# Designs tried in a protein design run: designed miniproteins, single chains, continued (5). Part 49

Each design is a single chain, and the fold is of that chain. pLDDT is the mean over its residues in the fold that is shown.

## One batch from the design tools (miniprotein)

Design m17683
Fold by ESMFold2-Fast:
Structure m17683 (fold): chain A 85 residues (1-85)
Amino acid sequence: SDAHILSTVLYSQIQQLMRAGVPLEEAREKVAQFVLDVYEGKETDLKNLISKLSKEQVEQLAELILSLTEETTLEEFEEKVEEIF
């Protein structure tokens, strides 16, 4: 599903930033801003998935990303992304 692809890619981006030494709090902010930038046309990655979302759904997704903790699993994140779709 689109939710599965989107959650997997976004979660992977956070994990990659953390692996590179970026603290979780900063990684969350960067990935949430990335989602907003794609929606506003400032970024083209994931455009085909994010363009299917309404403004309200994109804002909910950004808020969800900002709520991620070090204990949040990919499975838990995917379930919450599916609730937005």
Scores: mean pLDDT 86

Design m17684
Fold by ESMFold2-Fast:
Structure m17684 (fold): chain A 63 residues (1-63)
Amino acid sequence: MLSEKAKELAKRLTKDTDLDEEQAEKIAKFLEEKGWLDDVDSTELRLELGAETVEEFVPTLKK
């Protein structure tokens, strides 16, 4: 299950990018599991994803 912080990040990603809720939740869950959730702003993450394809990032989350 996602924490409140991870859910908020997923909602921001869905609004700021073309990501579906499912993809945004996978990214937020990955960041929570790595302990990076406190260090990542939605704006910074959006800019990083803008340089890379979401499809390249999402496959790394399933590990």
Scores: mean pLDDT 61

Design m17685
Fold by ESMFold2-Fast:
Structure m17685 (fold): chain A 85 residues (1-85)
Amino acid sequence: SELEQRIEALQQELAELQKQIREALENKDYERAIELVKRYRALSLELIDLAIEMETDPATQAELEANRAEFEAQAEATIAALKAQ
């Protein structure tokens, strides 16, 4: 399905971004690392939002929404730490 293709594409791009983030950090290229982390954040949030939309159990949906908020907070903290370099 189109949804399954989108999820697979997001997972593949996230895996590639993780590799690129590691390379940028190893090279102390913090400007590039920040841009890559911002893209990683955006795609991760899209994947989480798709999971929330597909979830039928309200309790699990609420847990996913809480995890989304925690992920956003952690991503902001990571970006702030990289900017401090």
Scores: mean pLDDT 88

Design m17686
Fold by ESMFold2-Fast:
Structure m17686 (fold): chain A 68 residues (1-68)
Amino acid sequence: SMEDQLREIVKRGVDIYNQALRDKLSPEEVEARFRELIEQFRKEGYSEEQLQGAENLARGYLDHLRRE
């Protein structure tokens, strides 16, 4: 369902963010990991609306990492 796919996007996005904090990844490395994740979701048939949501979530996390 759309709800299940959105939950998966949030869960995996949070996992990348937490890994970035734990491993002190650069913003460039985090951006690359989010890009890979979004391309995986695209190939798995997630809708453009859901992919846009994932991109917006990734941008939010990257902004937090860059502004702090």
Scores: mean pLDDT 83

Design m17687
Fold by ESMFold2-Fast:
Structure m17687 (fold): chain A 91 residues (1-91)
Amino acid sequence: KIDELLEELLKKASKEKQEHIKNVIELAKKFGFSEEEMKEIKIGLVSSMMSELNPSVTAEEIAEKFGVDKSVITRSVGLLIRLIGLQLDEE
């Protein structure tokens, strides 16, 4: 149900943020990320958006809200950072 939460957050986000999130998802597909990795990327994107709305929120609080272990949040953020790094390095 991460897709539903992502879509709800996107409706509240600016047009620039919506376009950025869409581009990140398309980039992950282009790099051949698995369905499991795509779910983790989406969790990372949602976590990033929640932190932007409330900078005081902790990884533990985000994990509890999603009903996942905090290690999943840490792993998904790391995966998102790597994906952005791949884009910045260029081919």
Scores: mean pLDDT 72

Design m17688
Fold by ESMFold2-Fast:
Structure m17688 (fold): chain A 80 residues (1-80)
Amino acid sequence: SDELRLVIQQTALLLRLIGEREQLRLAIKTNASQEVRDALIKQARDTIAEVEANRANFSAAMQARADQLIAEIEALMAQL
């Protein structure tokens, strides 16, 4: 179904956000170089922009999960 296809595509974007959140946590924990921090921040911002561009196609549950992950990522970026 179209709904199943959208859920699969949305899940891929959410997995990217989860991976970026974990990379940012690791960068904070290891006191990563400014070059590494800048690269991770850019990557996270690009993924957030892609989520926002596709937001209207997301289910309410997927939008809520994306919002939670984005808020966590933004808080981590502020710590770098």
Scores: mean pLDDT 87

Design m17689
Fold by ESMFold2-Fast:
Structure m17689 (fold): chain A 85 residues (1-85)
Amino acid sequence: MSPREVGEKVAEVAEALALHEGASEEDARRGGRQAGEAVERALETLSEERRRKVAELAERALEAVRAGDFEAARRYVAELDELLE
């Protein structure tokens, strides 16, 4: 996946998690966009191996939120954030 595609998946995950935690639609969308943009920028500085792991975690987190498994999504996001430092 391109850095932009990974960022877009992270944005959707962050927005879904924020909504589940009681944020407004406006705040969730803004937070998601900021998270996605931050991840996209971070990916430009990571090794190929780390980029691949971040992309895999973003995909798994997105699948989890779409399935309504917000606990699993939070675990994947935590692992992803650790890789970004």
Scores: mean pLDDT 85

Design m17690
Fold by ESMFold2-Fast:
Structure m17690 (fold): chain A 82 residues (1-82)
Amino acid sequence: MADLRDQIARNVDEIKRIGEQARKIGSPQEVLDQIEEHYDIGVASGALAAATTDPETVRQQLSITEGSLWTSKSLLRQVLEE
């Protein structure tokens, strides 16, 4: 449980760093808005995982943050490659 919640926190922190990097390189506002939306999803998932004692719910929230992290990385990569 703690290890899964720690991974969720790491995923959310990485999305935050991706957003900061995207802003620093002058990414389009649409990209910045999408990364911010995924950060908000991650924060909400972290809060839900912290509030629950159900391991299945924590695993589901981890999967959500992994998806949001993957999308954020993909968005930044597209900006860097174009």
Scores: mean pLDDT 86

Design m17691
Fold by ESMFold2-Fast:
Structure m17691 (fold): chain A 108 residues (1-108)
Amino acid sequence: MIEVDIAAGVDSPVKEATTTSRTVTIKVRNASDQDLEVVEVRAFDAETGTEVPYKINGTDSKTALIPAGGEVIVEVTAPRPGTYSVAVLAKDADGNESVATARVTVLP
């Protein structure tokens, strides 16, 4: 499992990871004292820009609440070996945006 932190009003550094699994599991932890709402997840092949399937907490929902100090699980299905970028955009109650990004290399 790949772990990334997200915080209200802050863009987190890109987390880089390598895996042999075609199912990439990313734990996004809200490191702030504010609840965050996931408003967009962008999961794509970093070379081609082609979007790939993902799930949030095992569901096809495109949004989720991350309570203060809580977490969500984003699962990405990689159709082939390659480098994939997964960006999670969230907002607090005041509309301040935050992004957490993982760059994952899926080996053959």
Scores: mean pLDDT 81

Design m17692
Fold by ESMFold2-Fast:
Structure m17692 (fold): chain A 100 residues (1-100)
Amino acid sequence: STRRRLLSLRGQLELAIRELEEAIAEKDEEGVYRTLRGLYDMLTAYAADPALPADVRAAAREHAEAIARMLEEKVPAEEGARRTIELLREILARLDALLA
């Protein structure tokens, strides 16, 4: 169960990075904000998932809060996307270590 949850989270994060990179390339500001909002909802759900390790839940919560602040402060779309990609890569590195 836990391994399947970790693989699902990894796949969703990889997809989100691709969507943000595509939105930056296309200068799709609305696409960036849609992806950030979706990521906030997803990471908030994973932060509350008891099947995930506590450190993964903590990272998901912290990154959801960072995304929420960027949305609240109306950070420029490209800047928000680039910062979010870096945060997601940090979670992915943690997940890759757990899945190795």
Scores: mean pLDDT 87

Design m17693
Fold by ESMFold2-Fast:
Structure m17693 (fold): chain A 102 residues (1-102)
Amino acid sequence: TEAERAFVEAAAAGDEEAMREAALAMMKDDSAPVNIGGAAYRAGEAAGRAGDEARAEAVVEAIREAAREAGYSEETVEAIEESVRMWAELGLEVGRLGVESV
């Protein structure tokens, strides 16, 4: 979705405020967090390509805060955080490894 694209683009740019806005838009959408793991993975990949591990943590934090603000229960927020951290870390590793060959 548009919000997912904005989120990944903000993560690639290291724009934490834009990431928070996009994450909130994703979590408030009726089609909602169907792709939140995928968005976290792609954002993590962008962080890995940039060599910025702190950016991957900012991705997880933005989604966690957005889930709380969207009205999810504490238990659901913790489950979302665990899931997106896994996906963001996987993306980070893939991005860091890069493609050495054409």
Scores: mean pLDDT 74

Design m17694
Fold by ESMFold2-Fast:
Structure m17694 (fold): chain A 76 residues (1-76)
Amino acid sequence: GLATLTISGKVSEREAQGIGKAAVDMAGLSEEQAQAIADALKNGGTATVTGVDLGGANAVAGLAREAGAEAKVEPE
């Protein structure tokens, strides 16, 4: 199934890059979507992506939460 992934908060640049890479590798997001997530987390903002694989969305959300960010996964 698909989900909407929302990530917000501020983490280190290294953690933001790692979460962005995981968004591509684990959730199948585009590089542009992954960069939007990384930029949001680097700057204390919010990024929302729709149509994400539910398993991948949960994996990326877990990594964001471990890094101290907030994440929400809403099944579509």
Scores: mean pLDDT 85

Design m17695
Fold by ESMFold2-Fast:
Structure m17695 (fold): chain A 78 residues (1-78)
Amino acid sequence: VPKEVLEREVEATMYVIRGAVHELIASREEDPARAAEHYELAARAYEEAARAAPEEERPRLEELAREARRKAEEAAAA
């Protein structure tokens, strides 16, 4: 495996982990404004993961980003 491919895989994985951590924090946050902020951070992390990821994985990561943004909007409206 070329070093560049491995580096991009690590980068994408790190962003997915970051997104998942922010979603976990948001799901357990009692303050709707704080929950919205963490869902927005999760969405941005998933967007960066999609940019670093192989083409085959991009649609799934883009879907995760859209869902996180939807949750952020819902939390902000609460």
Scores: mean pLDDT 84

Design m17696
Fold by ESMFold2-Fast:
Structure m17696 (fold): chain A 59 residues (1-59)
Amino acid sequence: SDAAASLEELARELLEGVQREASAMTARDSSKAPQAQQVIADAERVRAQMEEMGRELAA
């Protein structure tokens, strides 16, 4: 349960950090918008995997 809670917290922090960096990237160079979108998509996929692992750990 503690492990699942910690994993959920880390996943949230990861997504926030990625969104902040993606925003900074596009602010510096708007041609990076496709790369920023890809990075956000990758982070969302990682979060989904971490949520699945958290469910398995809580079982």
Scores: mean pLDDT 80

Design m17697
Fold by ESMFold2-Fast:
Structure m17697 (fold): chain A 116 residues (1-116)
Amino acid sequence: AERLREEGEIEKRSSELLAELAERVEAGDEDALELAGISLPIQSAVEQTVADILLKSPDPRLQKIGELEKQTSKELDKAAAKALAGDYAGAAASLKEASKLHKQISELYFEHAAEL
């Protein structure tokens, strides 16, 4: 139960940081756009690896989190590609979607922890 709460807190923090990055990119922060293009592909690869592990779990709640992690990976890849193309609005939109997905994952971890 405690480990699931810790995962929920990490995902909540990730959601907040991605939302902050999205706001900076949307405001025309060139350094934020460049950092997004460089860092998000690595984060996407981590999310995809986590998704692959969770989707193999016999727990349907962890499988649901795995599907959301997979969607988060896709949005981070889109954000990185748009950032590299200089598309501030498109990069920000994909970052906002990734932030929303991390928030949903956080809520599912807290819900799962409460049921244990």
Scores: mean pLDDT 88

Design m17698
Fold by ESMFold2-Fast:
Structure m17698 (fold): chain A 68 residues (1-68)
Amino acid sequence: SDERTAQIYDKVAEKLKELGHNEAAELVRQAKEAELAGDHVKSNQLFMKAVETDPRALEIYREVVAEE
């Protein structure tokens, strides 16, 4: 669901911020907001920008999805 994807993105953004990767964390937070608004295209684009900014965003995303 959109809410579940947004919750995953929220956890990813928190972990990125804890590691000091503030720019990638902000992009993932924006992806979360787009997901909650139902804009899946914008959400995906913002998440991919986060991954391009810091590859750890994808690694953390995979970890969070596996934990859920």
Scores: mean pLDDT 85

Design m17699
Fold by ESMFold2-Fast:
Structure m17699 (fold): chain A 84 residues (1-84)
Amino acid sequence: MEVLAKYLSPESLERLLEALEALKRGDIEKAEEIYAEALVEGDLTLAKAILYGKALIEGYEYAVEELKKLMPPELVKALEELIA
């Protein structure tokens, strides 16, 4: 949580949690909506975090490895702990 707050505003963190919850319940449309809004607003950290969470939940190993290269290692670890 402390590491997530370093990279994401409180508002972005709330939106990340909404997107991850949507993905876990199979509401792909809601998660894609939040992702699209993050891109439009220029919140690239939130957008990357949502994609990484999606890749982890789906077990898409190629996307997990590629997205790890685009984020700080401490943020990657914090996202893995949040999703577990």
Scores: mean pLDDT 83

Design m17700
Fold by ESMFold2-Fast:
Structure m17700 (fold): chain A 101 residues (1-101)
Amino acid sequence: ADAEVAEAVRRLQAEGGLEVHTDPAGSDTARLVVRSREAADAVYRLLEKAGAITPEVRERYEQLRAAGHEALIITVRRGWAVDANGNPVLAGEVLRVEPAP
């Protein structure tokens, strides 16, 4: 899942649907800016598949969708983990979801 998330994030970023803003060097957070409903849904589903979505974040995401927000800022905690095969993968948790300006 994490390798699939990283691949899909790179692809969406290359296509212009996703911008990745890392916080200052040494920070454990990054912001994912998604500019369309389709990109936001794709990123959210990948994070949900990776187990990065808490019930609180899910509720907030659904609230923002119900309010008509298509562009979102998704703040994630950056981290490194080892998968079941011993490979380093990007692990993270979604900390918050906010409407993009």
Scores: mean pLDDT 69

Design m17701
Fold by ESMFold2-Fast:
Structure m17701 (fold): chain A 98 residues (1-98)
Amino acid sequence: TLEHRISAMAYVEAALEVYERRKKGENVSREEAQNIVTRIASDYLSDPDKLQKARDTGIEDTEKYIKEHGEELSKYPIAKSLLGHAKNEVERARELEK
């Protein structure tokens, strides 16, 4: 469903943001990471172009991102956890779109 496509994209983008903040020496809590996910998902819902992109390519974009960057981002446990959630959302979207 569109909801799972948006959530998948939000989780990978949040994982990148958490990774970049941690790389700068900033601390990011699990609660802060979840707030980042919520903000990004809200941005997708409020932007028609982002919403259309999530609908059209959200699964493919999420999978490519995880393949290309997943190992590096997974150096930080919170970013790794967010990528795991992204994978779950991809699987749910595929299962519901059979």
Scores: mean pLDDT 85

Design m17702
Fold by ESMFold2-Fast:
Structure m17702 (fold): chain A 64 residues (1-64)
Amino acid sequence: SMAAARRAALEAELERLEREGVRAVIDGDYQRAAAIMRRMAELYEELGEHEKAARLRAQADTLE
């Protein structure tokens, strides 16, 4: 279904962003890590994962 295809695309983008976010933290690029976490939060909101989105935003705020 279209809904399943959209969900799969969002999950694939989240996997990519998670890898990039971990890399940014390892590299000490906390500004980039915070931006990635906020982008991930937006995608979790689209998936209906509101608690995960809120947690990611809170964590991003601690990196500023």
Scores: mean pLDDT 87

Design m17703
Fold by ESMFold2-Fast:
Structure m17703 (fold): chain A 72 residues (1-72)
Amino acid sequence: MTDEQQQLLAEQSEGVFRMLKWSLQRIPNPSEKDRELVKRIEELLERMETLSPRDRLKAMEEFNKWFREVVS
C-alpha cells in the first residue's frame, strides 16, 4: 500500500470514529461501558493527530480488537 493510500484510509476511518463517538454521546442514559468507550475513542482520535498514516491504521486495528473483546 502506498503512503497516499494509507493517508486516504486513515482519513476515512477517522471520520467513522468521529461519527461513532457522536452517536454514543447521544445516548440519554449511558452505561459505564458506554462512557469508557467514548473516552477511549477520544484518546484514539487525539493520538491519531500525532501519528503517521501507517501508525494511525495500526492504532485503529488495536482499538477494533479491544472493542470486539469487550463487546463479545
Scores: mean pLDDT 74

Design m17704
Fold by ESMFold2-Fast:
Structure m17704 (fold): chain A 75 residues (1-75)
Amino acid sequence: ARAEGLARIDEALRAAGLDPDTVTDEQLIDILSTVFGIPRAVARRLIRDRDAAGLLAALLEASVGLRVEPPAPLP
């Protein structure tokens, strides 16, 4: 859900020792890239535009893009 995605970002910021109320765009981009695997260029654009819906879509895309390949067929 949207609220869940935003809460995960806030949690990741706090876990890194950052305050969501005082975090800089650069620090937020770093967390999005390092913790969530969002490309820095994409994260920077989304933060610049304050696009919460696009940010949630990028989080979902990053999660899906790292899915493990199906295992080899069982004998």
Scores: mean pLDDT 66

Design m17705
Fold by ESMFold2-Fast:
Structure m17705 (fold): chain A 91 residues (1-91)
Amino acid sequence: LRQQADRLQRLSDRLRQVANIYFDRSRTLRQRSRQLRDQGRRSTPSQGQRLFRQSDQLDRQSDGLFDLSRKLQQGAQRLTQQSDQLRQQLL
């Protein structure tokens, strides 16, 4: 039981680590997207159109990574709860 609880906690910790990486990457892409939109508003119409398209692509990538981060965090929390339940059974 203790070995199984430790294994679940290690998996939970790893999922949280990966979730944080995806969350940080999502935030970086969102920031870059905002910069491109600001640049597009100050550019010529043709250049602005290209920058807005690039910004939209980054927003979609950011949303995807954010969703993955949330799912991984939910999975990690579930594993932590299972680990805690197993440890409580050892008391």
Scores: mean pLDDT 85

Design m17706
Fold by ESMFold2-Fast:
Structure m17706 (fold): chain A 66 residues (1-66)
Amino acid sequence: SWREQASQKAGQASGVSPEQARKGVDAVLQHGLGPEGQQASGKASGLSPKQAKKMTDAVTQVLSES
């Protein structure tokens, strides 16, 4: 599924497990791909701001590959 693929890529980009990345992906989807989504994904996944940005970028990449 799209969410599974996004979680896999986000995990690879951020250096976290796919399960941890899935929580971040869900937060981005709920709050959007902007700064609010980045902050929410970081909180949900326990990521630094830099890692949260990489996660958001990976989600954007998967969406563009649809």
Scores: mean pLDDT 76

Design m17707
Fold by ESMFold2-Fast:
Structure m17707 (fold): chain A 90 residues (1-90)
Amino acid sequence: MSLEQLYKAGRDAAYMLALGYSEEEIIKYLQEKYGLSKKQAEAVVDAARMARNGASIEEIIKKLMEEYGLSEEQAKAIAEGAFLGSQWAG
């Protein structure tokens, strides 16, 4: 899975949360569009919620690494994407 795809997944998830999509709908979208596993899609949705709730990029990275076992590079891509998506929806 590419870092670019994780970034885009984070961006789309944060934007979709802001538009009022359910977490279940977002997980399904991420699995279909980016080929994410359910666990990977859940990690992306968690990052999107954290970004919307004002968590820092550093806090999101730590949570994704600790909770989901993602690499720092993968966690950073998701976190940066989630931040961008949250800005697009504000």
Scores: mean pLDDT 85

Design m17708
Fold by ESMFold2-Fast:
Structure m17708 (fold): chain A 80 residues (1-80)
Amino acid sequence: SIEEAVKLVEEAAEIMRKLEKGEPDEELARTAREVSRLLIEERRYQAALMAREMGEGAREGYTSPEVRKLIEEALRLLRE
């Protein structure tokens, strides 16, 4: 559901705030950008902004396996 996808994005954003900077994650950045685009289509603008900011954070090196999994799950829920 869209609401479950929003919840996953919010959980991922909370985890990302606690991470230390490491190596850039272009895969996470790409996935987060797609999640943001789909959330805009669903008119979930606040969650879309969070996903966009997570994409930028991933490019700067804020990434973890848990954040990747949550964002990948959000993408799956947003695709028909």
Scores: mean pLDDT 89

Design m17709
Fold by ESMFold2-Fast:
Structure m17709 (fold): chain A 102 residues (1-102)
Amino acid sequence: SEELHKQLLEALKVLSEKMKEIEKAVLDKDVKKALEIIDEMKKKVLSILKDPEMQALVEDFAKEIKEIIKTEAAKNPKLAVQKIVQKYTGLSIQLIGLELDK
């Protein structure tokens, strides 16, 4: 689907831009700002992606990275960033896979 492909590319751009902001906030030890950026990212991406399965993946991703920030960011910000990047990589692969299967 050309429409789904276009939505995916726009969503991946937003995710990439917001991930850089989240990483910076975590390294700066600004947990509150990192959580606020995640909520903004989720809202923007869910406004772009209309596929319910893709929406569920984004919601799960946002929940998982919030948990990482809450449990790891104050204690080990570098490890928190590594875990968040791993989750982001997994999400990107899953979203691309879903688009190709539709």
Scores: mean pLDDT 89

Design m17710
Fold by ESMFold2-Fast:
Structure m17710 (fold): chain A 98 residues (1-98)
Amino acid sequence: MNAEEQVEKAEEYAKKAEEYAKKGDAKKAGLYASLGGSYASLAAELGGDQEKAYEAGERAMKAGTEAAKIGKGKDAILATGGAIAGIGGAVQARLAKE
């Protein structure tokens, strides 16, 4: 697996999560936040750019958190899952840098 590709995917999905959160689409924001956080975690484990992985995870967390505030029912749960994935990615990247 290419760590650089995982960083690029994390950044791309974090950006999509931010875009959908701004549009009020909690379901898509949550989905892309989950993907962004997961790829940030994978990039950190593979020894990729830990700073970029951390930033992508943090951005995914923030987008998922904002989406959870505007979503209802299952969409709010999905957005919360995205925020948790973002936190996980950011934490793994920060620990890998130590």
Scores: mean pLDDT 84

Design m17711
Fold by ESMFold2-Fast:
Structure m17711 (fold): chain A 82 residues (1-82)
Amino acid sequence: SMKEAVSREELLERILEDLEKDPNKKVAITTALYLLDHDPDEEVRRKAAELLLKYGVTLEEIRELADGNPRVVEEFERVKAE
């Protein structure tokens, strides 16, 4: 079942906050990658990919962090192509 987008938007905002305040950039990126792989909501996945793009995350980094997971890589490429 679909939840309100608000809680997922708050999660994405937290990733943004973590990137600014915490030098552990990998934790924030991993959380966004988790959303790309597991979240059933297309809008949440799009926002996660947009956040990664905004912070200059490359396709190579996505492939390494997601261990080549085709679902994550394809979703990221789809948003990047827009």
Scores: mean pLDDT 69

Design m17712
Fold by ESMFold2-Fast:
Structure m17712 (fold): chain A 100 residues (1-100)
Amino acid sequence: SLDKLLENLLKDFELLAQKILNDPNVPQEMKDLVLEALKKIKEAMKNKDLESAIKVMEELNDKLKALYAKNQPNNKTVRKLIVEVESLLGLAIMGLYVLK
């Protein structure tokens, strides 16, 4: 159950990261944050540490929101990507509650 949840979460995050990295409307600074988060999430998954993966996703979400508000307030693509990150974070948190 936990292993399958972790595998699905990593797969979904990798797919989202690929969308972000390939989108010319996403600023390079945000792409760099996503790449760093992906590396940290992969490491957390190797250790079966869902709580650490959640913390990395929360930090990523906060940083993306800050950059969006400061530099990209009219960028609908970035707004949509933040919503997708928040959705994955919500699923990860719900998964943690079900496994407790």
Scores: mean pLDDT 81

Design m17713
Fold by ESMFold2-Fast:
Structure m17713 (fold): chain A 68 residues (1-68)
Amino acid sequence: MASAEDVLANAELLARRASSPAASAETQRKVADELRTLAEKLRDVDPETAARLEALAQELYAIADQKE
């Protein structure tokens, strides 16, 4: 399976795509939920990566909230 660095890199790519003006609020919330789930899984193993994933999820929730 992918390393924590690979997981973070993929998460950042997904977050960038979801942050696009073309992305729907539904897509942004779905990606945010996925990132939050990954953050919870990594919380005790790699808290730095988990914190980064949580921050990305929070940003996507905020963007989605503005659209709807």
Scores: mean pLDDT 78

Design m17714
Fold by ESMFold2-Fast:
Structure m17714 (fold): chain A 64 residues (1-64)
Amino acid sequence: SAAARAAFEYAFTLRATTDLSDAELYAAVRARFPEVTADMDPADAAGMLRALFAASGLTELDLR
């Protein structure tokens, strides 16, 4: 989905450009994209990124 793609790109950019904890990263992504993160575990930032990536329609090639 477009919302999951935007949420993934935002989360990926924050992880690459900031020194946020997993909880802070989740909180920032949820504040901007509450609908796509509602059922995600705030303690599992890697799981959040995997779930958003899977829902985004992006491929690993698109991360280059």
Scores: mean pLDDT 73

Design m17715
Fold by ESMFold2-Fast:
Structure m17715 (fold): chain A 80 residues (1-80)
Amino acid sequence: MEEIELTDLQHKILSYLLKNGWKSPEEIAKELGISRSTVRKALEELVKQGLVEEDPERPGWYRVTEKGKKALAANAKKKR
């Protein structure tokens, strides 16, 4: 289907996790001022893309992967 591009929301989530490590959807939602359901949908998509991973021992905790760091860096260089 269509190519995967980082949305503004996905970029914000990846940036937050990159700086702060393991975080729950609740903490991400509170910090970014968005709904938890929106964050959870974005996280599920990012996990499917391999850009974020969930802790198998602590469900609901997420961090950025090496792929996520590379995707974030590529998007950061997009303009300006």
Scores: mean pLDDT 75

Design m17716
Fold by ESMFold2-Fast:
Structure m17716 (fold): chain A 74 residues (1-74)
Amino acid sequence: GVAEAQALYQRAIDLLQKEGYSRDQAANAMGEALQLADEGVSYEEIAKRLGVSKSTVREVVELGRRALALAGAA
């Protein structure tokens, strides 16, 4: 449900904040990562564009997609 979606979203934000983003910057970066991944851009290229690690991109995209699915906004 929405509560589970919010928990996954918060986890993705926490990962980006550990990479040096503020909360607002992390929210924007997560949105950009999800959009680029949906467009078929590789995690390596997304990582270069956002200035974060490839592992962070992979986890953020996976968490974001799961959060959207749970919120009913896939």
Scores: mean pLDDT 82

